Designed miniproteins, single chains, continued (3). Designs and how they scored, part 55

Each design is a single chain, and the fold is of that chain. pLDDT is the mean over its residues in the fold that is shown.

## One batch from the design tools (miniprotein)

Design m10013
Fold by ESMFold2-Fast:
Structure m10013 (fold): chain A 82 residues (1-82)
Amino acid sequence: STEQKLTKILFRIFAAESEADYVLKNKEKLSEEEIKKNVENLKEDIEEIKKEVEANPEIPEEIKKKILERIEEIEEKVKEIE
């Protein structure tokens, strides 16, 4: 169902937000290798979510806008981590 697909996307976004926040808060405690791996994983996941959301005609445009805004916030956090 459309609701199940949307819920799955929202959970993935929440997971990405949580991971970005974790890395930002623990940047001084994490190795450079761990930070780099987390950044690469976040970038890949964000790109996949963004493509899925943009390509899905079942998601209302207003909801797409809000999801893309949340993705942009994660992208800015990733830039701050780098």
Scores: mean pLDDT 84

Design m10014
Fold by ESMFold2-Fast:
Structure m10014 (fold): chain A 92 residues (1-92)
Amino acid sequence: DSDENARRAFALYIAAAELLGLPQEVLDYLKELFGVTDEQLEEALKLLREHSTEEDLRGLARELLRILRGELKRNRSPELERAIKALEELLK
């Protein structure tokens, strides 16, 4: 299922941002935005805790930032702008 695979990819991006210290309010917004379940996020967190470096996590978070910047061009929202700013601050 392509939609299921997309949600699993977004779960990995969000999990990487969580492990790098993105605030919980932003994480909750991103989970809702991309339709990621608590189960999918927990699976992604387990995978990344065992099989990732900080550079891997930063790479996934940079890809998330690219996706969010694309979404902002289509549909501007204060929550999306806040998420982008928080992720940019995390990655500097």
Scores: mean pLDDT 86

Design m10015
Fold by ESMFold2-Fast:
Structure m10015 (fold): chain A 72 residues (1-72)
Amino acid sequence: EEEEAKKKILEIVGEAQRRVGEYLEAGDYEGAIKALEEAKEEIKKYEEKAPETVARVLEEIDKAIEYIRKLK
């Protein structure tokens, strides 16, 4: 159960990283931020099954969002 949740979280992160990279290359900072916020909502669904992994990943995403906001 927890291992399945961790695998799903990694899949969500991988997809979000791909989308963010595409948006940043296009200069679409708002699109990149939106992609990260959508990933956070999906990842939060696994909080009960993998709370430590969710907390760590959400912290990493928040740092990425703040970094992108500074680029504007």
Scores: mean pLDDT 83

Design m10016
Fold by ESMFold2-Fast:
Structure m10016 (fold): chain A 54 residues (1-54)
Amino acid sequence: MKLDREKALEYTRKGAEALQRGDYDSAIRYFEKALEYDPDNQVARAGLRGARAL
């Protein structure tokens, strides 16, 4: 699903930006949304685990 993967990438980028700001709650929500569009997105899964560990 090409469009779902593109949206997942957009939300993973937003999650990474939130992590850079130290906004871990927003980062978690963005990575969760990315996984709604692509549940096997490894970047979003890794980002979510990382944000939750902080």
Scores: mean pLDDT 79

Design m10017
Fold by ESMFold2-Fast:
Structure m10017 (fold): chain A 63 residues (1-63)
Amino acid sequence: NINLVQIKAAQAFYEAVNKKKLSKEEALKIMEEKARETGKELGLSEKEIEEAIEGVKKGFENE
């Protein structure tokens, strides 16, 4: 269920930037925290959580 982690992480990033007016660095930190939180809640392995985080970061590189 990596897709759900990626969706929740991306939402947290956009909320941090658009609503909280945080820097890109702080928003990325919040994104990673949300991904780890959601992944642990879903019982994902550390490897699956890291894969989800990398997927979200790769999406941002193309923006």
Scores: mean pLDDT 77

Design m10018
Fold by ESMFold2-Fast:
Structure m10018 (fold): chain A 91 residues (1-91)
Amino acid sequence: ASKSEIARAITAAYLYAVGTLLEAEMNGDEELAKKAREVIDLIKKASQALDEGNYEEAIKLFEEASKLARDAGLTGLADIIERVKELVKKA
C-alpha cells in the first residue's frame, strides 16, 4: 500500500469519528461522545506512530481503535479502521 492510500484511509476514519462525535453531542449522547473521543485519540496516536516509522505500534493502536469502535456499535468506523490496519501491514 502507498503512503497516499494509507493517509486517505486514516482521513476517512478520522472524519467518520469526528462526525460521530458531533452527532452524539447534538443528541446529548454523552456515552457515545466519550467513546468517539477515545477512538479519535487512538487514531491520532496511531497516525503519529506511523509518521515515526513505528509500524508495529501503529497497527496495535489501529486494532485498539477498531475494537473500541465495534464495541460502541460503530461498525462502519470499525471497518474503515480495519482497512487502515491492513494497508499499513502492506506498506
Scores: mean pLDDT 88

Design m10019
Fold by ESMFold2-Fast:
Structure m10019 (fold): chain A 86 residues (1-86)
Amino acid sequence: SKEEAERLLAEAREVLAEARALAARELTKSDVPTLIGLAIAAIGIIYEAELLIKKGEAPELAKEALELAKEALEAAREALRKLDAV
């Protein structure tokens, strides 16, 4: 639904903003659970956005959510890699 796509877009924006805020500071091992949580959230948004695109439901909003969620996942993975946690 369009409402589902709008929700996913809002969630993707929040996850990306948090991932970027964490990446802008010095990371420690205490950040690992938060980064894992952000990665899991991003993966969930990617999955749901792909399903909406496949169904043809609000494809532009779903594609934007997908792109932002992929960026958030990459930021979380990069941070985890620097901490030698993945």
Scores: mean pLDDT 84

Design m10020
Fold by ESMFold2-Fast:
Structure m10020 (fold): chain A 84 residues (1-84)
Amino acid sequence: MERMEELAREAEETIRTGSPKKGAEYGAQAAEEAVELGDFGTAGEIVTALMRAGREGSPEGQEAFNEAARRAAEAAKEQKKKLE
């Protein structure tokens, strides 16, 4: 319950305040955890934060954030298909 909201919050904070590589990895992991818990809304929020950081951040961070967002989004899509 509260843990999913905490995961999203911490992921978004790490994406904004941490290093690009650490933020990208943490965001992807948090999105995967949300997906496994069936919280696709939280996973989508984390993916959106990763995509935004990839576009607004430094060029060095763009590749890491964009890759993390892609992996997180694909994990959510795969899990959703299993539930359908």
Scores: mean pLDDT 73

Design m10021
Fold by ESMFold2-Fast:
Structure m10021 (fold): chain A 57 residues (1-57)
Amino acid sequence: MEEEIRKLLREKGFSEESIEEAIRFVEAWERGFKIELSKEQQLNIALTIAELNDSAK
């Protein structure tokens, strides 16, 4: 799943920093809530975090 998140965010033009932050957030979310996220949920969360991180600059 991590590779698909990286590919999607790179294709959308996000920075490597935003991509890494998004991946870390998704991993922390799954660990914190002890739930399995679907592929679609992981991608949507990652995209949102990348957009927020990029917008905060």
Scores: mean pLDDT 75

Design m10022
Fold by ESMFold2-Fast:
Structure m10022 (fold): chain A 74 residues (1-74)
Amino acid sequence: MEKLLEEAKRLFEEAKRAEEAGKYEEALKLLDRAHDLALQAIKESTDPELIKEAEKLLEEVIQQKQRVEKKLAE
């Protein structure tokens, strides 16, 4: 479960780097993977602290995805 959260964090950081490079389509794919892994960490975990961390990451991923989607729509 911790491994899922750490992988989601890694993908989120990669997505931010892709966005900074103007690779918005690549950033969305990385954000989708980070979203899926964060959701899995929440569903599979029985640790309230890990669930809280994963929920925080999920919220950040959703906000970042909305920003990238808005840039693609411009």
Scores: mean pLDDT 83

Design m10023
Fold by ESMFold2-Fast:
Structure m10023 (fold): chain A 69 residues (1-69)
Amino acid sequence: SADEVLARLLAHDIETHGLEATVRALGKHYGLSEEEIEELIREAREMLEAGASPLEVARWVLERAKRLA
């Protein structure tokens, strides 16, 4: 699916450019507020710290951003 392709690209971007930059770019693309973007970054960081893979985090962030848009 297009979402799976995008999630894989986002996972690669997290690994190469970092979590915060990737989530900010995605949130801005979906027209999210700065408050919504900061909350996504916080929750995504907690997931990584709990042992989630970049791909698992990318899938979660993508679905959450789409739901907020």
Scores: mean pLDDT 89

Design m10024
Fold by ESMFold2-Fast:
Structure m10024 (fold): chain A 62 residues (1-62)
Amino acid sequence: SAMEELKKKMEEIGAEVMRGVSEALGLPASFEVEIVDDEHLKTTVTVGDQVLVSTVDAKEVL
């Protein structure tokens, strides 16, 4: 599905970005993507002990 493909691409890009963040800050960094429904994705960014959760509207990125 388009949502599964978008999730996969976001995870691939996010992993590369988080590698750079981890190297720059000297902290563990990770990025996770979850499909919430047909139009929304949930993103979780963890840097060290800090966690940021956001909801992404798929229509804004497709």
Scores: mean pLDDT 82

Design m10025
Fold by ESMFold2-Fast:
Structure m10025 (fold): chain A 76 residues (1-76)
Amino acid sequence: AEELAKVRELFKKAMDALAAGDYDTAIKYLEEMAKASPSPEIRKAAEELAQAVKDGDREKANEALHRLGTAIAEAE
C-alpha cells in the first residue's frame, strides 16, 4: 500500500513535469518510480518511458505511458 502510494505520487510528479516540458525532472521521477515499485510491470514501463523521453521518441513514449498508467491503475 505504501509503495503504491509512493508510485502514484511519483507518477503525478512525472506527468506534471512532462506537461511543463521539464524532461530532466520527468526522467528523474520515472527513474525513482522504477526503483520504488515492487511491480515488474510498473518498473519496466517506467524505465521504457524514461528511455523514450531521453531519446525524444514520442511514439515509444506514448506506448510506454499507456502501459505505465494501466499497470498503476490495476495494481492493488
Scores: mean pLDDT 82

Design m10026
Fold by ESMFold2-Fast:
Formats: structure tokens, C-alpha cells, sequence
Structure m10026 (fold): chain A 85 residues (1-85)
């Protein structure tokens, strides 16, 4: 499977949970999106998920508990690049 297919799967899960189309989801919804992608792609390890969630917390600079699609995309790309996917 290609890295691009995995990135698209993460973004699809984000958009699925962005039910009002405002371009943001809660941190809890982001966690659920990440876990659903892991079910499709077993090569995504628990270590990668932990790293991804840590990056999302750092990107939530104001601690308001919301994640934008752009922040989610940045976290996905960095995590996959670091773990050689």
C-alpha cells in the first residue's frame, strides 16, 4: 500500500467526523479517526498512534480541544515520514 493511500484514509476519517463541515473536529474525534485507520492498515503501529496523538496535542496551542484539517494533515505527514511509511 502507498503512503498516499494511508494519508487519504486519515483525511477521509477526519472529514467523516467533521459532520458540520466547519473544518475542525474535537481531539477525541481525532483519536477515533486515527484508530479506525489503524484497523484498515495494520502496519500502523501503536507507537505511531501514540506519536501522532502527541503531535496533535502540541498543535493545539491554545488547549481548546479542537483540531483543524490542516493540523491533522501536518501530524499525519510527519508521523508517517518519521516511521518510514
Amino acid sequence: MTKEEIIEAFLEEFRKRDTNGDGTISFEEAEKAIREVKEKYPEITDEMIEDFLKRLKELDTNGDGTISEEEFRIAVNKTLFEHKL
Scores: mean pLDDT 76

Design m10027
Fold by ESMFold2-Fast:
Structure m10027 (fold): chain A 78 residues (1-78)
Amino acid sequence: MEAVERGAEMALELLANPEDEAIRARAEALIAELDALEAEHASDPAKALDAGIGAALVRIALGVIEAIKRAEERRALE
């Protein structure tokens, strides 16, 4: 599961460095690459699923970072 491994490594790097814009840019580029791979392999369910899960892991990590930032912003306003 090559794409899942790439997605997992990027997700871990994002979570370790949530304020690093260079890592965020690399994560966005990886999502675009994996989305393209999923589309290219639409006729191969195993390859499409591998790419889809990889992209989903990166999206979840970005979502968690964004949710934490919003929670901190709300706490500062209360």
Scores: mean pLDDT 82

Design m10028
Fold by ESMFold2-Fast:
Structure m10028 (fold): chain A 66 residues (1-66)
Amino acid sequence: LEEKVKELEERIKKNPNDAKAWFELGKVYLELGDREKAIEAFKKAVEIDPNSFIGLVAKKALEVLG
């Protein structure tokens, strides 16, 4: 999971508007137990692409978490 975080951070560094990478990062943070970082990552995914499938799923994740 920690290695997956690094991989996703590298993707985001190359393309900070990759909503899917932010969504996947949120999922990994939830698996690590870092709820606050997960919420932050999901909010970024929604902000970047609110009307996409990824944005809608991220919104649902935020509803469940908050």
Scores: mean pLDDT 81

Design m10029
Fold by ESMFold2-Fast:
Structure m10029 (fold): chain A 58 residues (1-58)
Amino acid sequence: MSAEEQARAYTARGLELLTQRRYAEAREAFDRALELDPNNEQAELGLGLATGALKDLE
């Protein structure tokens, strides 16, 4: 699997975790995706959503 394909897989995993309200795990998945593909706009948006949700829960 290429780095871009792995980034897409982590992005999909992060989105699944967001729907389950597993925000910390979703953040880790999106962070991993951005390490593999820094230009992944979906992962960047997802990371922002997960981080925002975590701050709202504190």
Scores: mean pLDDT 81

Design m10030
Fold by ESMFold2-Fast:
Structure m10030 (fold): chain A 94 residues (1-94)
Amino acid sequence: NPEEIERIEDYLIQRLRLSYRAALATGRVDEQIENLRKTLEDYKHNKRISEEIERIIRELERNRDLPPASQPEIDALLAEISAERAALEAEMSS
């Protein structure tokens, strides 16, 4: 079912983008790059997902030297990301 495949791809891409935002917020950029390289191997057959993973890796590498956010800013950003992830997962559990 092409529509179901597209829905799954959209879900995975949104989850990847949330993980990207969390890595930038926390400064855990190198850890997220390593995780994404492992995920890329699992999805190398899927052009849409693999291209998005490669794009996110490039963006993370570009932002490697960014100064860390303050702890209150990190806490606020992580709370926002957590709420968005919970909403996304609720939509997929329908």
Scores: mean pLDDT 83

Design m10031
Fold by ESMFold2-Fast:
Structure m10031 (fold): chain A 64 residues (1-64)
Amino acid sequence: SEAEAERRLASLKAALASDNPAIRGAAVRELRELGFDVRSVEEARAFLADPANRELLLERLKAA
């Protein structure tokens, strides 16, 4: 659902902002499992800074 996808996006944003490197790493891996070419926390943050990429992520989260 849209509400579920938005909730998962919020969780990914929070995880990438975490002080815990294991939590940040898990968020990067989740983005890769969804098919996005991000290899680091810095790349994942840059990816989510683009509104077009956030829309693409929401569509994939709805499909998952």
Scores: mean pLDDT 85

Design m10032
Fold by ESMFold2-Fast:
Structure m10032 (fold): chain A 80 residues (1-80)
Amino acid sequence: VTEKELTLGVADLLVGMGDVFASRGLYEEAGEYYERAGELYLEAGDLERAKEAYLKAAEAYAKAGNEEKAAEARKKAEEL
């Protein structure tokens, strides 16, 4: 297991946690987990998964009523 493989594994777990929080209507927390996953995917060089994670974060933040964080997450996805 390389550091990159560990980083990707942790990012996948964070997406899973975001999905759990989103399924429970905890959208602010879901957005935070998706955003952290996006950062780890970006660190590992997985631009496609980073973009997907940031878009999920944007959707979660928007559902939470946090349009500022939703806009920031959308911008991060657009820059990839």
Scores: mean pLDDT 87

Design m10033
Fold by ESMFold2-Fast:
Structure m10033 (fold): chain A 77 residues (1-77)
Amino acid sequence: SVEELKKQFRERAIGVLSKAFGISREEAEEILKTFIEDEEAGAEKLKELAAKAPHLGVSPDELVAELKAAIELLEKL
């Protein structure tokens, strides 16, 4: 079902963000929720996290692009 697909994508996105930035799943979920509700505010939070952890080699622009593509895919389902 569409709801099961949305849940799977959200859980994967939360897991990726949590592992990439070393933050809790709860913090990752809040960032994802912010991104869905306000794309610009969510992108700013992702850029702030990447700036605080430059040693991790995380590309905020690539993460924003991938999250945007995933959200657009979910909206079309």
Scores: mean pLDDT 71

Design m10034
Fold by ESMFold2-Fast:
Structure m10034 (fold): chain A 60 residues (1-60)
Amino acid sequence: SMEEELELFGATLRSMRDARGLSQRELAERAGVSVATVSRIERGELRPTRETRDRLLAAL
């Protein structure tokens, strides 16, 4: 489902960020988004736009 995809993406993003030793703030600054946006995406509470998703993945 779309909810399962969001939870999976959020968990994957958090795992990749943690593996690289980045804080949510550091990832947010690198990706050009707010810390709140990173936090909500990692919790599966916010569906990123394609642009935001691409920026987050490029920042890792």
Scores: mean pLDDT 86

Design m10035
Fold by ESMFold2-Fast:
Structure m10035 (fold): chain A 83 residues (1-83)
Amino acid sequence: SDQDIIDNIVSIVRQQLRDRDTISRDELIDITRQAFRRYLSQQQTDIGVSYLRSLLQDYDRLSRDRGIFLTRISTRHALRQTG
């Protein structure tokens, strides 16, 4: 289900960020792209990454919790656009 895909991607990102309080925009984009590629099509990955970039345009760095939240939103957006 879409919810299982979202939870799996978020779990990977949480694991990658567990020892970090903050992350840079570019690092978050790279980590989430890698997680997306494991569960999503190429088209969904591109949509999700583009959306995440738009959400991060005013931020050079963000908290781990914010990064995880934005990953969840971006994954849901990608799935919705291709449904």
Scores: mean pLDDT 90

Design m10036
Fold by ESMFold2-Fast:
Structure m10036 (fold): chain A 81 residues (1-81)
Amino acid sequence: MEKAREYLKKAKEALAKGDYEAALKYLKEAYKELAKSENPDKELIEELAEEAQRVVEESEDEEIRLEAAMVLIGFAALLAV
């Protein structure tokens, strides 16, 4: 889970700068790392889902919002397991 935690940190830093494109990129990479884990950290998934929700709510770019919503659905699916 080390890489997923690093991507969460990078996503939070990008969001603090208003860089929603970079934040989305890091959230997608975090999802890929979590999806291949047998027992993903639920607290980490919850934090990543919160950051994805921020991109959906705050980004002015329709395409970025749509992709962030898809990533958020992916995190929600991992939490349901």
Scores: mean pLDDT 84

Design m10037
Fold by ESMFold2-Fast:
Structure m10037 (fold): chain A 72 residues (1-72)
Amino acid sequence: MLSAERLLQYAKEALELGLYEEAARLAQQAVEVDPESPVTPEALRVLAEALEKLGQLEKAEEYRKKAEELEA
């Protein structure tokens, strides 16, 4: 199983390449495999950005707010 850090790395690469569906999937997996990971806020931001690019604005806003709540 890939670590949260590795999944986030792949999600960021997919986002850079314009592979928004893949970026959202990988970022979601990063959050799910280790919700308490230090990378979780960044993974939620990547997920939100990918969802925004896919036109899923309400979901993107929810994940962005969740990331902000975790960044104290």
Scores: mean pLDDT 83

Design m10038
Fold by ESMFold2-Fast:
Structure m10038 (fold): chain A 90 residues (1-90)
Amino acid sequence: LEAWAESTGDTGTATAIRILAYLARSLRPGEGLTAREIAEALGVSPSTASRALRVLHQAGLVDSRRVGRRTLYSLSERGLEALRALERGV
């Protein structure tokens, strides 16, 4: 269960930030994206996107909702605030 390279690695952190930024710029009111759609948009594997989304969801930075058989992800209010803080911090 210890995964320092996965939890602290540049790929994980960069992917999470890219997901937040992509959701912020790409979603219109009432929209959501599946983990697969996010993976395709960012050029990462579905497992990489699902992993980053899991971390973001646990942190409260993305919302998830079930639509039929799909789970749609959208940027939460806290996720938008975190993204703005990251962009201002450097």
Scores: mean pLDDT 72

Design m10039
Fold by ESMFold2-Fast:
Structure m10039 (fold): chain A 62 residues (1-62)
Amino acid sequence: GKRSMIGSLLHELEEVDPELAEQLRPYLEAGRFEEAIRILEENRHRLSPETVERFLAGIRSL
Protein backbone atom coordinates (compact mmCIF):
# COMPACT_ATOMS: atom_id res chain seq x y z
CA GLY A 1 0.00 0.00 0.00
CA LYS A 2 1.00 3.68 -0.08
CA ARG A 3 2.12 3.55 3.58
CA SER A 4 4.50 0.66 2.78
CA MET A 5 5.84 2.59 -0.23
CA ILE A 6 6.35 5.70 1.95
CA GLY A 7 8.12 3.57 4.58
CA SER A 8 10.39 2.05 1.92
CA LEU A 9 11.25 5.50 0.48
CA LEU A 10 12.02 6.89 3.95
CA HIS A 11 14.18 3.85 4.79
CA GLU A 12 16.24 4.25 1.57
CA LEU A 13 16.57 8.02 2.08
CA GLU A 14 17.60 7.51 5.74
CA GLU A 15 20.53 5.33 4.55
CA VAL A 16 21.71 8.15 2.22
CA ASP A 17 20.83 11.26 4.29
CA PRO A 18 19.10 10.65 7.67
CA GLU A 19 18.64 14.41 8.33
CA LEU A 20 16.85 14.92 5.00
CA ALA A 21 14.75 11.77 5.65
CA GLU A 22 13.54 13.28 8.96
CA GLN A 23 12.71 16.58 7.19
CA LEU A 24 10.61 14.69 4.58
CA ARG A 25 8.97 12.21 6.98
CA PRO A 26 6.06 14.42 8.25
CA TYR A 27 5.16 15.57 4.71
CA LEU A 28 5.28 12.07 3.19
CA GLU A 29 3.29 10.55 6.08
CA ALA A 30 0.67 13.38 5.81
CA GLY A 31 0.35 12.86 2.03
CA ARG A 32 1.83 16.33 1.36
CA PHE A 33 3.87 15.10 -1.60
CA GLU A 34 4.30 18.48 -3.34
CA GLU A 35 5.92 19.92 -0.17
CA ALA A 36 8.13 16.80 0.09
CA ILE A 37 9.23 17.29 -3.56
CA ARG A 38 9.99 20.98 -2.86
CA ILE A 39 12.19 20.11 0.16
CA LEU A 40 14.00 17.40 -1.85
CA GLU A 41 14.62 19.90 -4.72
CA GLU A 42 15.91 22.52 -2.22
CA ASN A 43 18.38 19.89 -0.94
CA ARG A 44 19.30 18.48 -4.40
CA HIS A 45 22.96 19.56 -3.90
CA ARG A 46 23.31 17.08 -0.97
CA LEU A 47 22.60 14.04 -3.19
CA SER A 48 23.84 12.62 -6.49
CA PRO A 49 21.67 13.55 -9.52
CA GLU A 50 20.71 9.86 -9.95
CA THR A 51 19.61 9.59 -6.30
CA VAL A 52 17.51 12.80 -6.56
CA GLU A 53 15.75 11.57 -9.73
CA ARG A 54 15.09 8.13 -8.15
CA PHE A 55 13.48 9.66 -5.02
CA LEU A 56 11.51 12.25 -7.04
CA ALA A 57 10.13 9.40 -9.20
CA GLY A 58 9.30 7.44 -6.02
CA ILE A 59 7.36 10.34 -4.47
CA ARG A 60 5.57 11.11 -7.79
CA SER A 61 4.46 7.44 -7.98
CA LEU A 62 2.56 7.82 -4.67
Scores: mean pLDDT 82

Design m10040
Fold by ESMFold2-Fast:
Structure m10040 (fold): chain A 61 residues (1-61)
Amino acid sequence: MEEAREILRALTSLPEEEIERLIEEAKRDPVLSKLSPAALASQLLLRAGVHRFSGPTPIPS
């Protein structure tokens, strides 16, 4: 879990509270808790991305 937490901190601008929440959710999920740190971080990034994407669309570029 610590490795996944460090990956999330490095790749996202999420506050520590959000990262802790994602890690706690992962601990409760028997599938997610068995993933490698890299795979776990990828799944948590998808969850964080969906949460952050609720709002105005990014500027088209």
Scores: mean pLDDT 69

Design m10041
Fold by ESMFold2-Fast:
Structure m10041 (fold): chain A 93 residues (1-93)
Amino acid sequence: SGEEDAERMAEAILRQAELAAKNKDDPFATEVAIGLLEITFATGMVAAKNAGIEKTYAEKLIEALRRALEIVKDNPDVQATLKRLLEEAEKLK
């Protein structure tokens, strides 16, 4: 279901944030985390639109993105990406 897909994308964002936090001093790991966050968000947005659940997807993502920001508090580049994605998710409410 679209709700299950939204939950899976939210979980993926949190896992990507945790990996970025563990590897905060590795520029390659930072770039990979940013790329994966962008792809996960974009893929989830397309799936949510096709399923007619943009609001449900936005609600799940907002919670995950807020938690991800706390996890990567010491990585400014990943934080900048997460903040932008959070702003995009908030527009869907």
Scores: mean pLDDT 80

Design m10042
Fold by ESMFold2-Fast:
Formats: structure tokens, sequence, C-alpha cells
Structure m10042 (fold): chain A 91 residues (1-91)
């Protein structure tokens, strides 16, 4: 029970990080701020990694392995922050 709440909180933190990243990318596009091809590829790679870790976390949650699921969400959040850092550096 308490671990389920912790998973939900971490999942919400991931959704917030994803929302912030998408908002920043949208603002950049509207203001004609261009990322290099290398920066775009790195952002895409990190987002892909984050999604992979979220999927693993959801699978572990279904098995009741909340501690392991939370650790996978922490990894996903770390990759989203790395993607956001690239975007922020370009601003």
Amino acid sequence: MEKEKEFEKKRLEIEIEEGLLLMLLGIMKLNNIKLSKEQQEKIEEYIKKAKEYVKKAEELKKEGKYDEAIKELEKAKEYLKKARDIVMEAL
C-alpha cells in the first residue's frame, strides 16, 4: 500500500518532467530556436530510454515489485532531466 503511493508519486514526477520537456520544445519551435542535429538526436535517445524505463516500471508494478519499479522510474526521470538540460543549454 504505501509503496503503491510512492510509485504513483514517482510516476507523476515523470509526467511533470515529460510535460516540462514538451513545453520547452514547443516554446523553442514557436521562437525559431533551432537545436543542432546532434542535440536533437541526443534528446530523442534520452526520451526513448526514459520511455523504456517507464515500461519496465509498469511491468514490475503489475508483478507487485514496487521497489524495483520505483528504481526504474528514477532512471526514467534522470534521462528526461538530461534531455531537458540539452534544451535549456540551447536557450
Scores: mean pLDDT 85

Design m10043
Fold by ESMFold2-Fast:
Structure m10043 (fold): chain A 55 residues (1-55)
Amino acid sequence: SEERERVIREVAEKLREIGDETELVLRGRRNAKRGLLTEEERAAIERAERGRAAA
């Protein structure tokens, strides 16, 4: 039904967002080792650390 399709679409979108954020964190951690950390990568790492601390 339409409702089920909508929910599946929403979940898929959230999973894509999580994937993108995870890639940004992984890239940021690699770049931090080399002293090449960007603002967006640092912000993503900070968000991940806050999420972990709040668990």
Scores: mean pLDDT 79

Design m10044
Fold by ESMFold2-Fast:
Structure m10044 (fold): chain A 55 residues (1-55)
Amino acid sequence: DLTPEQREIAELYHKLVRAVWEGNDEEADRYLEELIARHPEMGEQVRRDVEVLRA
């Protein structure tokens, strides 16, 4: 079972990826900033993943 913290990360990451795929840059940036603010340790990885997805 995932911890509540791990569930939050997974849910925010899923919403972020979906927003990127839909071309909704405003929503994607919002989820990215929220994920980094709540889980700073994920920041580098998530920013890199978004850059790759947008490429």
Scores: mean pLDDT 80

Design m10045
Fold by ESMFold2-Fast:
Formats: sequence, C-alpha cells, structure tokens
Structure m10045 (fold): chain A 92 residues (1-92)
Amino acid sequence: ADAAARREADIAVENLKALGHDEIAELLRRAADLALAAGRGDLAALLARAVLHLLSKGRVEEARRLVEEVVKLLEAGRFEEAEALVKRALAL
C-alpha cells in the first residue's frame, strides 16, 4: 500500500511540475511525505487525486489552498480533518 501510494504521489508531483505548478508540487510532496511517515498512505494517494481533480477543472487556487491546509493539519496530527477536507475537494 505505502509503495503504491508513494508512486501515485510521485507521479502527481512530476505532472504538476511539468504543468508549471511548482509551488503546488512542493506542497503536495510535503503533505504526501507527512501522511506516509504517519502510515497514512491512503490519505497521500487521496490528496494526490484531489489536487489533480481540482486542476482538471481549472481550480488552481483551490488546489493550492487545499494542499496548504492539509500540510498544516498533518503537521498538527489532525488526520481525520485532513481526510474530510480532501474528500470534500474530490466531491467538487
């Protein structure tokens, strides 16, 4: 699970860089690493999907804000709140 989640996050980060979204890519890498370090590879994969989903809809600012808030929540150990925020973004 963790290896697959890390790969999914790595692919998303490289896609973001290729599209010129370097700052969002760096934030996603940070959030994914925090989630993976906590054994929450599921959350890392879900976040990668949510970011790509928002970008596919042209919601670049919302994708940035999502990753910024998720980093803050993960640094605070607030995993349930981070997951809820990511799931709401996927529903957009």
Scores: mean pLDDT 87

Design m10046
Fold by ESMFold2-Fast:
Structure m10046 (fold): chain A 60 residues (1-60)
Amino acid sequence: SLPLEEHRKAGEAVVEALRYAEQHNLTPEEAGKLAYEIALEKGVSEEAAQRAGDLARQSV
């Protein structure tokens, strides 16, 4: 996939996970796991999904 498209999908996963985390009082670890799972579902690479999870965890 194109790098820009993968970046977009990973970013959407982070935003979606953080919105859910804020509404449901998720821990940083839970938010990170959610972002990782959403990113994989959107078809990004394992490496990009791990980065999305790390970013979400650090952002809670």
Scores: mean pLDDT 84

Design m10047
Fold by ESMFold2-Fast:
Structure m10047 (fold): chain A 56 residues (1-56)
Amino acid sequence: SLDGETYTLKLVSENIDGKNIAKLVEIGGPGTKPKILFELEVDNLLKDSEWSEKLE
């Protein structure tokens, strides 16, 4: 890490109005504010390029 802190990355999914939304959040220590690194809507029917963004 840049400042000697350790950060944890979490992948969080939410279901909003029948849509699945995935968010990658950076979580640090007790004094650190969580930061959303990216978010995207995941639709199994609409997106054919799951290979591009989905990492498991």
Scores: mean pLDDT 61

Design m10048
Fold by ESMFold2-Fast:
Structure m10048 (fold): chain A 71 residues (1-71)
Amino acid sequence: FPSSLTALYLHNNQLTSLPPEIGNLTQLQYLSLYNNQLTSLPPEIGNLTQLQVLDLEDNQLTSLPPELGNL
């Protein structure tokens, strides 16, 4: 994925995790992850300082990383 990516739609998949490299998408404004099997998010998600919408509906999340509070 190019570092200039502003929207990423990964909903309705069988994702159980996200790679920490997701934090390299620093221009990302919209991230759709709904209806996956995510149990956690990597702390590198906090690097997405341009993120305006994060859709985590219908996952298996029990906690969010504290770095998400930086958004």
Scores: mean pLDDT 75

Design m10049
Fold by ESMFold2-Fast:
Structure m10049 (fold): chain A 92 residues (1-92)
Amino acid sequence: MISKGDPKMLADLYNALGSMAYSVGDYELAVEYYKKALALDPNNASAQATLGMALYELGKYEEAIEYYQKALELDPSNEIAKKGLEKAKEAL
């Protein structure tokens, strides 16, 4: 059963929680919340890009590249994904 509610509203909440975790340096918790956001709203380019940022901070550069590329497929103008992709490629 799909929960009756706006999944994007809950996804936005998980994205906010992920950003809070990121801001305190808990990148593993940030990844967890961003993944929960994407489970509810898989076409969210911003969530894909911010998950990439958290993965980059954990040194998971290849995984970060994957999510930055997914973000750019959804939104080619996503500046976070563009900058993150270049940085992650430089780190390999």
Scores: mean pLDDT 83

